# Designed miniproteins, single chains, continued (4): the designs that were tried, part 26

Each design is a single chain, and the fold is of that chain. pLDDT is the mean over its residues in the fold that is shown.

## One batch from the design tools (miniprotein)

Design m12869
Fold by ESMFold2-Fast:
Structure m12869 (fold): chain A 87 residues (1-87)
Amino acid sequence: MSITELRFKIGEILDEEVPELTEEQKILAVFHIVSVYIESLRKGASEEETLRRVRETVDSIANIFGLSDDVKKRIEKRILEVIRKAL
């Protein structure tokens, strides 16, 4: 999976699960999630460590945007599935 494809897929998840997010919030979320993924790959992190770091990043973003726990869990699950397929 290309980085462009990964950004697109994460953006689609946010559009479907949290359509109320502003374009700026969506861009920021995609940027941080993809940056953590790239940094994990650059450092040679394990699949488990990469997924953990992405999960923590999604949790932090969801908390900053004031998303409910149910929405956070749905986004987290879907994003982690995309990241697993990219690994």
Scores: mean pLDDT 87

Design m12870
Fold by ESMFold2-Fast:
Structure m12870 (fold): chain A 70 residues (1-70)
Amino acid sequence: LTPAEELEVQLALLAIKYTIARKAGDVEGLRRVAEEFERLAKQAEPVSPQIAKDARTLAEDARREAEKLE
């Protein structure tokens, strides 16, 4: 895998984790996934601005979902 392909795989896996946490109403899981998306976004910035943008959007969505459940 190229670095960009590795980031795409990580983004997809985190999106699956996000879906599971959201359906379970798992506030802690949603917060962890948001942190992981933010980390991925920072790693992706020099490699793929698009992956970085997608990861940041999902991080914000996950935080908002966690806040709704509190």
Scores: mean pLDDT 86

Design m12871
Fold by ESMFold2-Fast:
Structure m12871 (fold): chain A 83 residues (1-83)
Amino acid sequence: GEVEKKILEVQEQVQRTIGEVRERYEAGDIQGAIDVLERFLEDLRARLEEAKRAGWDELVAYLEGVIAEVEGAIAALREMAAL
């Protein structure tokens, strides 16, 4: 269904984002890695508001989980940048 397609789309974005973050991190560009994740977080939050308006509870729960993981990754990278 439509929800299943949107979940797959988000999964594809997660994989692309992981690759981009890894590239920045391996280059020593910690701030660039954070910027990639912050941009992804903004997109995820927009998707979450759409899912809430549509009443797609399964997609809402999935997006909330991904958002929490991205927020955790940003916090971890910020701690590394402070060292």
Scores: mean pLDDT 89

Design m12872
Fold by ESMFold2-Fast:
Structure m12872 (fold): chain A 99 residues (1-99)
Amino acid sequence: SLAAQAAAAEAAMQAHMGALSALVAREAPAAKDAVQQEIAAAMGALAEGKPAEEVEAHLDAAAAIARAASPAMAAEYDALAAAAKAHAREYFALRKAAA
């Protein structure tokens, strides 16, 4: 079902955000709380049905904080954030198709 596909996209987005949070906790632990705050804001925006642009802005902010704290891992943070944003877009497209 479209609902099951949307749930899978949300779960995939959460998995990539979890990986980004875990990477920050390992490589730049001082930035962990700030990154987790932006991830929580992205998830809150998704749950409240906020526009996709608001969800993506929080994911971009999380990646930017992570990059500033650990520049050596910038490519990995960007890849995880890009994957999370792709799944967020898939989620919104599936929700729109189900409406």
Scores: mean pLDDT 88

Design m12873
Fold by ESMFold2-Fast:
Structure m12873 (fold): chain A 100 residues (1-100)
Amino acid sequence: SPEIERLEERHERAIALLESVPDMPDEEQVLLLRLAVHELRLDAEKYNASEEIREKIRETERLVEEYVRTRTPEALARAVEALKETLGMLLEQKKKLLEE
């Protein structure tokens, strides 16, 4: 499906962007991570995401805000990994909806 291919390409670009976050200036890191969480929440509403995905988004937001508070490399790594995992879960749900 061309729609599924576009979702996968968009996902790969999002993952690549998140993997570049450690090399960004601090203010850009915070802005990008917070925007990523905001986009996850909007997509969760749009695609009627499961409670499991919604709980994962809440945990991801907590980890992002922990990084904003602490600014440690360890907190950044946890926030980025949680965002990558949550994006993957949401991608799989979006793909299932488009296959129906």
Scores: mean pLDDT 87

Design m12874
Fold by ESMFold2-Fast:
Parts: C-alpha cells; sequence; structure tokens
Structure m12874 (fold): chain A 88 residues (1-88)
C-alpha cells in the first residue's frame, strides 16, 4: 500500500539521521520491492516511485558513505518509473 511505502521511507530517513546507513538502505530496498510487487494502478506506483527517488536523494546527502549503493537503488527505481510511464 501507499501507506506502507511511506512508512518505510519515513523509517529510512530516521535511520539515516541516526547514522544507520545499513538499516536505511534495507528499508529503501524494501520500499522499492513493495512498489514492484504491488497490484496498485501504474499511476499510483509512479507517485510512490517519485517519492522514493526524492527520499533516496535526501538520504544520500545524510549518509554520503552509502551514496553509491543509494544511487544504484535510485537507478533501479528510475528504470521502473520510465517503464511504467510507457504503459500509462
Amino acid sequence: SASEVNDLIGQAVVAARAGDGETALKLLEQALKTIEESKLPNEVKKEMLENLIGALRLIGKLIPEYKSRLEELRKKAQELLDKLEKEL
């Protein structure tokens, strides 16, 4: 659900601010997986992916040591977003 994705993103931001990059990354990976496996309309998935990509940019500034791993996840989210936009 959108609520579950938003909760995961919120928890990831909290973890990142605490310096817990591994937990932040795991929560963001879980958020992407939740979007991918969701049976929600593509338009809703697009909004969730846009929110996730925004969060990945913010968290990369908070935990720059994890920037490369966060950018790989952002690339995967962007590729899924681009694919869904072609199907809308």
Scores: mean pLDDT 86

Design m12875
Fold by ESMFold2-Fast:
Structure m12875 (fold): chain A 120 residues (1-120)
Amino acid sequence: SLKDIEEAQKLLIEFNDELLEKLYEMVTASAEELLKIIDEIMELIEETADKLIELLPEYAEEIKAIRDETLERMEEIKKELEEGKISKEEAVKRLAEVLRELNVKLGEIYNKALKEYEEK
């Protein structure tokens, strides 16, 4: 429905704003604080994906695939940071890239849903 499309847009805008806030927090964070921020972002991604699936159930499998790929990449970065294999600065750079790609992919889902609604 149009209401579900409008709610999906609002959800994604709020998600983007929260991600930007977390990205700014990461710049000044210690390595220990960064690990906590990664966990908070991963939880936010899971919650946002679940809400988006409820609003756009026809895209559930695509949203799940995007979620799972993003979480796997973030878990790898977290592990490498925790094991001292990468610097905090490198971890922040990789996380920013992963989150930018996530935003693009979720935005594409929204655009497909909007287009399909407008063609009905």
Scores: mean pLDDT 88

Design m12876
Fold by ESMFold2-Fast:
Parts: C-alpha cells; sequence; structure tokens
Structure m12876 (fold): chain A 64 residues (1-64)
C-alpha cells in the first residue's frame, strides 16, 4: 500500500539521519521530499512533511 511505502521510506531516512551533520540532514530531507512526491504525494504536503522532519531531527541533534 501507499502507507506501507511511505512508512518504509521514513524508516530508511531515519536510519540514514543517525549521526548526520546539519548539512547532511538538510540534504536527506530534500531527498525524502522528492521521494514522497514521486510516490504520488501532493508537493505541498510532501514539503510540509519534509520541513517537519527537518525541525524534529535538528531539535534531537541539539538535545543529544
Amino acid sequence: SMEEKIRALFREFARRAEGASEEELRRLVDELTQRLIELGMPEAEARALGDLALAILLQERKRA
């Protein structure tokens, strides 16, 4: 299903984000956003999810 593909994609990118620099996180989020669009997610929704993911990852990096 589309949901399973999105969930798998999020797991892939979460793993790739482990130990990543801020610049690497921004690049990964750009790639994630593009992959979500390719799966058929509306561009505005994909960008909003990408922005949220980046904010969460940057906040976790500051906490660590």
Scores: mean pLDDT 81

Design m12877
Fold by ESMFold2-Fast:
Structure m12877 (fold): chain A 81 residues (1-81)
Amino acid sequence: MPSRERLLEIAARLRERLKDPRSAEELLKEREEIKKLIEEDREKAEEELEELGKKGDLEAEIQLSFIRMEKAIDKLIEKRK
């Protein structure tokens, strides 16, 4: 549960840097849809986004970063520091 809100916070930070609220909201919408796919086939979805990013798809590259950050944050939260 916290990971979803955490990703939104990270996306909000990126949105501030971009200063393009329309683009940021489009990325958030696609991210939410991709998260649904990831919950069923996380590794496969991650590889698809990585391939798209390699082709120069910035949206896929950004979404892949969100996914990797969620994975890292979830592991950090699960592992008591």
Scores: mean pLDDT 62

Design m12878
Fold by ESMFold2-Fast:
Structure m12878 (fold): chain A 62 residues (1-62)
Amino acid sequence: MELSEEAKKALEKHAKLQAELGSSATAEDVIKGAEETMKMNNQSNEEVLEQAKGLLKSAGVE
């Protein structure tokens, strides 16, 4: 299952923010994990994007 470019961008920003907080996960790891979770849980690209946007907004990035 393939994430949209918007979802990948949002997850990349989230991964970078998490790395600044001490996470060892790379942006690629986060994107691949999200793709696997999306496939397992039958989530849409829109749901993943909204979750990522929510996390970024809560962190004050947007």
Scores: mean pLDDT 69

Design m12879
Fold by ESMFold2-Fast:
Structure m12879 (fold): chain A 108 residues (1-108)
Amino acid sequence: AAVAATVDANGRAVGEDADGNKVYLSPAAATAAAGEPVTFTVELPGSTEPKTVTVEVRDRDGTLVASKTATATSKATFTFTLATPGTYTYLVKVDGVVAAGGGLRVTA
């Protein structure tokens, strides 16, 4: 999976929304055991209005395996549990626009 991500000194993926405001995704890289929950935090420090935040998890072939959406002004948390071991990517969309992304490894 090809997701270009800039990672900051705190291990967060950094991107921008459609308005040019910074979007942070923590962690930029995660590992979870199959059936164990993994939590992603999305921060929107420049957002002054509620935004629709979606996190999509895709497998190696780019197939969407999980997605969650929340409305957030400054911060949202998303928890996923994946049963199948493998390499996954996750993308953060803010108002439908890709803002940040990272990698997830699910172990047996």
Scores: mean pLDDT 79

Design m12880
Fold by ESMFold2-Fast:
Structure m12880 (fold): chain A 69 residues (1-69)
Amino acid sequence: LPPLRPEELERLGEAVLALQRAIKEKKWTKEQMDEINAKIKAGMSQRTLAELLGIPVGHVSVLLEALRR
């Protein structure tokens, strides 16, 4: 993967925090679900995504199930 620029890393951090909050409150939007799906499509494993979001791997599976619907 190409290296991320500092501004892209900051944006990623903000997106991760927003996703963590949405997951905890179960108030995710279609846009947040699409972003998670895009990261998975980019080759991120469920374990890596769970670590970035700070959630159990099982919650990633729930998000994937919701995106599949």
Scores: mean pLDDT 60

Design m12881
Fold by ESMFold2-Fast:
Structure m12881 (fold): chain A 84 residues (1-84)
Amino acid sequence: DKFEKLLQELLEEIENADEDPALKQTLINLLRAIYNNDEEAIAAATAAIIDLLTAQGVDRDDVEAGLAKVIEALKLAKENPELL
């Protein structure tokens, strides 16, 4: 499955990134929630990412808009793995 390979590569990239551990864990949680079609977990991870980035001074509206686009793109990639 092309989407499973992409997901594994993204998870490895996030784990090895020079980023805040809490942000890394929340991003990993979001990717797994998208893979599992767990809308409750997607919402929880999204809220946590918004709160973490807002606490660092990022504009809330920008984070919400950007994250919504990323989630939509990942859901489309999961439904259309041939595009990967």
Scores: mean pLDDT 79

Design m12882
Fold by ESMFold2-Fast:
Structure m12882 (fold): chain A 72 residues (1-72)
Amino acid sequence: VEEHGKLGDEYEAKGDYEKASEHYVRAFAEAYEAGDWELAAQYLRNTAKSYEKLGDLEKARALRELAERLAA
């Protein structure tokens, strides 16, 4: 979880939003399987931000809605 979250942050800092989103999605899956709904929701928001930077506003909105329903 922490490793993929950190890799997502690293790629986001480099402007590689495609790789950032891949790592955030993996971090989300690990947090979700661990039952950490707050952390899972946070990684969905980070993934949504990456999609927004890539111009995919529809996917970004859908992921933010899912994150809100999951934890807050």
Scores: mean pLDDT 81

Design m12883
Fold by ESMFold2-Fast:
Structure m12883 (fold): chain A 105 residues (1-105)
Amino acid sequence: SEEEREKLLEVAARAAQTVGDLELRIENDPNATPEDLERVREAVRIFDEGMARFRALLAEGKPVKEIADVLLESLRRVIALTEPIDPQGAARLREIAAEVEKLKE
């Protein structure tokens, strides 16, 4: 439905903001190692690729479940990469992933 698609867009926007905030936090951390920076860049790459697929499926009018599954796959991969370097940001992304899971029901 339109309402479910609007909720999915809103949740995706909050995920994008959370990933962006995490990227800035690590990039501006004077204690961040080159490995931490590489993990963040990989997480951003995965998220950006997932968001491109998300937008394509949304534009094609695919079912909410299919669109949500693409977002969830990207979120889970980003969470796994970022948890060792920003547990708080990863926890926020898990909350967002739980909201996406509910939208599939």
Scores: mean pLDDT 89

Design m12884
Fold by ESMFold2-Fast:
Structure m12884 (fold): chain A 100 residues (1-100)
Amino acid sequence: SMREIALEIVEELIKEFPGLANLPDPELLPDYYDIVPEPVSLDEIREAIEAGEIRSFEELRERIELMTENVLKYYPESSPMVKMAEEARELALKRLEEAE
């Protein structure tokens, strides 16, 4: 089913890119939530799939792209976080193409 494949994709992304699994600690990055109006983590995407809030591969792609855009808004281009987000997006897009 779409839900089972979507969960498999997100679980693979969490395993390969654990740095994207959770939102930043607001005590460590207090300005993050001022810069990023719609924060989203891979764990939150997984929870949204499990709750039936993500009902298509297009909606999953949009959430992953939002996560990537959030990282690019907050971190400088030279940051390892930006490279991680770009690699996660590339893997996600490849898996989504294979799932159609």
Scores: mean pLDDT 88

Design m12885
Fold by ESMFold2-Fast:
Structure m12885 (fold): chain A 79 residues (1-79)
Amino acid sequence: SMMEEIVELAVKSAKLGQMIGASADSTRAFTYKELKEAFPELPDEVIEEIAEIAAEGAKSGDLEKTREKVKELLEKKLS
């Protein structure tokens, strides 16, 4: 589903940010760009919130928490 694709993109972005030692700003920026390109119909506010969750996930290394936070956000904003 589209929801699952968004969640996987966010988790992959967090994983990438962690692996390359990216700053929170860099992880947020590339996650935002990729989400906006892949899902242009998503509200900008939702894309920004997902990018923030991915940046926090990259810093913490907690990909399970990142996945759950993105799922919760999408359920609240897109239901």
Scores: mean pLDDT 86

Design m12886
Fold by ESMFold2-Fast:
Structure m12886 (fold): chain A 103 residues (1-103)
Amino acid sequence: SLMEEIDRAMVLISAGVMKASSNPVLDPKFIEKLLNDAAKDPALAQHVLDSITDMLKKSKFVKPEDLKKAIEILKKSLPKLTPDNQKKAQELIKLLEKKKKEV
């Protein structure tokens, strides 16, 4: 059920991002909460990372401050993740850094 709640939240965020005409829906505090809640379950952490990556690929409206905060949260979470999830998080950090450099 927690997985279903996360999936529903991600669907709503993704819908908001795809629909978003002005406000980015990527909330760094929400990402931090999801990663902290998932830290005890490697499979759940993988799902969260994959969902954030998919959301970012579909997002056209992300604030530079939110990108910076998301990068910091992911870097802070790296030591708590399994090696496979660390790789996924590092790939996500690279994607966020690239988006941060786009004009």
Scores: mean pLDDT 65

Design m12887
Fold by ESMFold2-Fast:
Structure m12887 (fold): chain A 83 residues (1-83)
Amino acid sequence: DPVRELIRKAVDALLADLDNPANVEEAARYLDEAYELLHKEAQVEARTVPDRSAGSVLATLVNLAELYGDEELLQRLLEAVPF
């Protein structure tokens, strides 16, 4: 699943360094690609791209990991930041 692969890459980029804006932006770019694929597949309604801050990118990744039932990614995200 290309969407799940993009979510995994976004998580890997974000969690490499949450304080590095380059890593946050890399994660956000993977999310942009994931949303483009989801929109093309009509699996989600058109929505505003979330804020590109580390917290907003993290929240979006948590929601997508939960939506796809990826318990390993969800656990990694929840352990990285108390939300």
Scores: mean pLDDT 72

Design m12888
Fold by ESMFold2-Fast:
Structure m12888 (fold): chain A 58 residues (1-58)
Amino acid sequence: MTLEERLRAIEALPDADARSAIQALVAERGISYEELAREAEALGFERVAALARELAAL
């Protein structure tokens, strides 16, 4: 599964599930929330990018 496919799947989830999936994806790939937010934004997944930035601010 590509990163784009994973991000598209997460964008379809309710907020609580999307946040959990973002946390799991960050841990799995060893990247930062800000890095994930940039990738999601570049691919047009604005909601995933916003949620990842909220998690980065915690």
Scores: mean pLDDT 83

Design m12889
Fold by ESMFold2-Fast:
Structure m12889 (fold): chain A 85 residues (1-85)
Amino acid sequence: MMEQLQQLAQQLLDAVRNNAPISVINQLLVQLFRAAEQSSDKDAAIKLLEQLSRELDEIAEKTGNMDIEILSSLVRMYLGILKSS
C-alpha cells in the first residue's frame, strides 16, 4: 500500500532533519527500498522516490551534509532499479 511507503519516506525525512544516527537512517532506507520493490503500483512508488530524492537534495544543499547527499544518490540508484524491473 502507498500509505506504508509514504510513512517510511516521512520517517526517513524526519530522521534526517533530526540528525538521527546513520544506522537508523540506513535501516529506514532499506525498509523503504524493500517496500517500493514489493509495491503493486510501481508508477506511484517511482513518483514517491523521485519526490523523496528532491527533498533530500534540498536538505543536503541547505545543511552542506555530505551524508544526506550520498543518501539522495542511493535513492536515485534504487529508483533506477525499480524502473528497470
Scores: mean pLDDT 81

Design m12890
Fold by ESMFold2-Fast:
Structure m12890 (fold): chain A 81 residues (1-81)
Amino acid sequence: HMSREELVAEARRLVAELTRILQEGAKLGMVSDEEIREALRAVEEVQRLIDEGATPEEMKQAVARLRELIERLRKKIEEGK
C-alpha cells in the first residue's frame, strides 16, 4: 500500500529540513551540542526505520518526532534573531 512510501518520502523531506535548520542554528550559535545530538539521533532512527521496513504506525511516530524537533528549533532560532 502507498501509505508507507508516502511516509518515507515525508520523512526524507523532514530530515533535509532538519539538517538545514541545524546548520542555520549552529552558524548563529543558537543550538547546543545536546540539541544537535538529539536531532542526529532522530535522523539515525528514521533512517533505520526506513531500512528495516518499519510499520506505518512507527513511521508516523518518527515523522511526528521530526516535525516536533523542526518546529522547536525554528521557533528558538526565529525568537533569537
Scores: mean pLDDT 80

Design m12891
Fold by ESMFold2-Fast:
Parts: structure tokens; C-alpha cells; sequence
Structure m12891 (fold): chain A 73 residues (1-73)
């Protein structure tokens, strides 16, 4: 699944590039939360969407690199 791919990439990049690893972890968390239609899961997914939007503003280069790496996986 996309969540499993993103989680694996987060682990691979943990020591190489912690910023990219954090972006992958947020993507994995969003993907997992999005599989559940409960109110609590929808709120959790919304929080991760905001986290990703903030990361894109704070470090747009790392965000673009993370997107490219995820597309290649």
C-alpha cells in the first residue's frame, strides 16, 4: 500500500535526511487515517493534511524531493 511504501521510505531516510523522513511519515499517517470513515479518523486525516501543507511552506525543496522519491517507488 502507499502507507507501507511511505513508511519504508521514512525509515530509509531517517538518518540520511530527517526532514524528508518526517514528510514520508506524515504521508504514511495520512494514508492510514484515510482508510477509516469514522469521525475521529477524518479529523486525524485533516490534521495530517495541515501538517503536510505546513511542511511544504517551511521546506518546499525537501517536499518536492519527497514527492519525486515517492513517485519512483
Amino acid sequence: SMAEIAEKLAEEYKDKNPTIARIFKAIANLERASLDDSFDAQVEAGVYQVELAVMKVVDPEAYREAEKLLEEA
Scores: mean pLDDT 84

Design m12892
Fold by ESMFold2-Fast:
Structure m12892 (fold): chain A 100 residues (1-100)
Amino acid sequence: SDEALLKAIELVNEIMDVVEDARLNNMPSEEAVKKIEELEKKVEELIEKYNIPEEIAKKLRELIELAKEQAKNPKNEELYEKTVKKAKEVVEMLLKLRDE
């Protein structure tokens, strides 16, 4: 579970790095979308390989969808705030699993 936890947190951080790079004009929107789609595949592989609990899997998928929308609309502050909030929620759920 520690390996799964660390890999899940790493993926959340990679998703947020792409979101931030797109928001700050360090990455074109089209490239950011493609990177999020690659990370979506890695998220699904992680969920399957480590039997991630459905509640957390659902939140990871919700984070991916928000990140895709943010990458398409990198200047949308409301989408950015929703994406950051979802990423924090996922990390908190993952850390809580470690303590159980």
Scores: mean pLDDT 87

Design m12893
Fold by ESMFold2-Fast:
Structure m12893 (fold): chain A 84 residues (1-84)
Amino acid sequence: GRAAAEAEGQRLAPEIRALAAEAESKGGEAIERLRREVARANVRQAALAGILEEKVPVLLEQLRAQNDTEGARILEEAVAELRA
């Protein structure tokens, strides 16, 4: 439920911050790792909140509107991993 999604968000916030710092300092593969982990965190929180089927299409539409083909692919991979 919502409380579980909020708790997961609080748990993941320090991890995302650490990955963001690594991406800023190293670039390259660290940026790709950050993008994947942010997508996984968003997908996991949406699933815990029971809004996965509503949130994922909205995020995909936003990425496609920005012509972010790689971001859309990463998000779709995160959804597939969660469902596996």
Scores: mean pLDDT 77

Design m12894
Fold by ESMFold2-Fast:
Structure m12894 (fold): chain A 116 residues (1-116)
Amino acid sequence: MLKEKIRELLKKIQDKDILDIQDEIMAFFFDLIENMDEEELKELVELLKLSEEEKQALIDLRNGIRPDDITLLNIYLKFLEYLREVAEEIGAKQNVLDAIDLLIESINESLEELKK
């Protein structure tokens, strides 16, 4: 189950520094979207409440078609927001919460620059 994989990620990164946590989260997300099966894709769409365009972008990526940067960053932002909620639910250490919050801020800044 994708939710269990996310919980295992959050447990794994508990004792790492902020930069290592950020690297692990990014690596997990890109590995997930490139290698997920149909059931994991369906679960991800439901958990993140992805739009039809965002869902199609993930299907395209699996078929070797790169989605636009704004769409991909919006999917990543939704993933990070969900990850933040799960981290708080499980009582993750402050370094994990801080690392996720910094990633969310960075992605929001990138999205604002791309929308200009």
Scores: mean pLDDT 85

Design m12895
Fold by ESMFold2-Fast:
Structure m12895 (fold): chain A 107 residues (1-107)
Amino acid sequence: ERAERINRLVLEILRPEAEEARKNKDLERMRRLIIIGMAAFEMVLRGWPATEEAAREAIRRILEEMRRENALSEESEAFLERVLTEDTETLRRAAEVAARVREELAA
């Protein structure tokens, strides 16, 4: 199904960065990569443009959904709020991943 294919492509694109973060035991980078992947997945699934603005909206929706599901630790919630206000790199990377996934889906 489309959602499953999108998720697989997101994971494939982020695999080298995830392996490097894992090798270096960089937990903060791993957390950032998870958020990048979730945002890119949401953007592509909803057909949103591959922009930082759309990435910010995707992350905001993820934060709200996780709050409703009572699935957020205080640490994870604080991290996501910092990404929304301070982390332009995470937003830009999510947009890049979304664009690449869209290209693969069109092929």
Scores: mean pLDDT 83

Design m12896
Fold by ESMFold2-Fast:
Structure m12896 (fold): chain A 94 residues (1-94)
Amino acid sequence: SRPEDFLIWVEFVRELQKAKSDEEVRKIIEKWLLKVGANPEQLPDVLPIVLETVKAFLSQHSVDTPPIVLAPLLVTQIVIALSREGLFEKLFPH
């Protein structure tokens, strides 16, 4: 992973921790995926999976846990979830 990507992940975990609804979480995920170069055409297929993964992850971690600690763990879980469904390569084809 590049150091530049790490700061993007930290920013999005910070936004996720402040989200108050599933709709806000979904919008934050969509914004993050587009920012890291995701294919917009695949978003409808990946958003439900990423939303479920993020919600499960946040429910298992304290709100007091710093974003810098959670960011690499959350991104790893998202990559694993999308790879299991065969969607990772479609989302990032280059």
Scores: mean pLDDT 81

Design m12897
Fold by ESMFold2-Fast:
Structure m12897 (fold): chain A 84 residues (1-84)
Amino acid sequence: SAAQADALIAQAQALIAQAEKLAEEGKKTGSKETIQQAIDLYAQAVDLLLQALELSSGARAAEIARELDAVSRKRAELLKLYYE
């Protein structure tokens, strides 16, 4: 349902906000543990957005796909930083 998709998107956005905060903190402190926590939260957000995508079509699905691309790029950047 649209309401279920909206709830999943809201949960994903909350996780993304937390991940961004932890990513900033991890970069400032050099904490690999904090960076890993941010990576894990982005992964959880991706799972929720994929669930929302399954419940969506048309313009809504395109919007979710764009958010998935953005989150995946941010996660990939942190993974690169974590393993360097």
Scores: mean pLDDT 89

Design m12898
Fold by ESMFold2-Fast:
Structure m12898 (fold): chain A 101 residues (1-101)
Amino acid sequence: SAAAEEERRRLREEGERLLERMREDAVATLRELAREAEREGRLAEAEVFRLMAEVAENLETDPEKAEEAARRAEELGRRDPEAGRLAAIAMGALGRLLAAR
């Protein structure tokens, strides 16, 4: 229980830090995270961040493209659990930003 509580706290803090970075420019933040992941050789994670940047960029101007990018991120998450974890955190942060508008 203590280990599970600590993990939940870390996930919450990670999501809050991502949300804060995304408040000014969600697209730029997600693209930078994709570049960082690619530099470290974490290619599935880099692709998730690139797809989430496409979601953020196209939400108001091309909703069909945003939905396609979100579906691709979900598909990657099903194949790679860590990529799935990151997709969930990024989707949660985007949802919170949209709800605040």
Scores: mean pLDDT 78

Design m12899
Fold by ESMFold2-Fast:
Structure m12899 (fold): chain A 85 residues (1-85)
Amino acid sequence: PPPPKLSEEGLKLLRELIDSASPAQGAAIAILTAGAAIEAAQALRAGASREEALKIAKDILLGAPGVSEETAEKIAEAIVEGVAQ
């Protein structure tokens, strides 16, 4: 199965975060975003609700340096939308 993808809006937000971060912070943001997408996809496949998948993704993204709660929520929504078909 292919890896989960973000929506166009989520990719735009992620790119803006990485562009404004140091290389090390950008790498951490990319890794945590990939982890959030994988965990959200697994939760949805296991029968979790969209709301539960959103909370999982948001929690992981909040661990990234320089990510606000609002930005984490928007990226988490984009991840869940992308993996939910």
Scores: mean pLDDT 74

Design m12900
Fold by ESMFold2-Fast:
Structure m12900 (fold): chain A 81 residues (1-81)
Amino acid sequence: MVEELREEVRRLAAEAEAEADPARRVALLTEAALTLYRGAALKYGEETARARFREILAADRRLAGADAEDAAVVAAVEAAL
């Protein structure tokens, strides 16, 4: 259900915030973003969710600048779509 996926996203985000290893933090944030995508796909359909997430990722890529963790999360999520 969409609600269970939102709870999973909150859990993953909290784990990422507590995580000291940058690589593991990127992995947790990537999984949180993909879980959000799965929730959107269930609510709006996969094609609509993919198009919307690709637009968001393109915007985030432009805004990430030199932040290596943000850039890594954006790249990993984009590759998984």
Scores: mean pLDDT 75

Design m12901
Fold by ESMFold2-Fast:
Structure m12901 (fold): chain A 94 residues (1-94)
Amino acid sequence: GEKVYVNVIRALKDTLIIIMGEKAEDIVVVPIEGELTPEDVVEALKYYEKKTGKKIETVYVSDEPVFLSEETKKLLDEALGEKVEIVVMEKVVP
């Protein structure tokens, strides 16, 4: 399975979800207007799988509350068809 690194950047009006794979070309940026929700995280990861053709196995994230929620874990398990490992890191790096 694929390992991905997920960063959340708070811009002036938008929140950006940045998903990076192990290769430099495997990068997806999803702009979210307003508040970041568990559904936004799941849809961004599904979009990464669809665009790259790769199955996500491990997601490396910062300690943002949205990534630590049981709702996000439940939605990821349902959407990706398998239990995805969420690994919390002090600094998210590829």
Scores: mean pLDDT 74

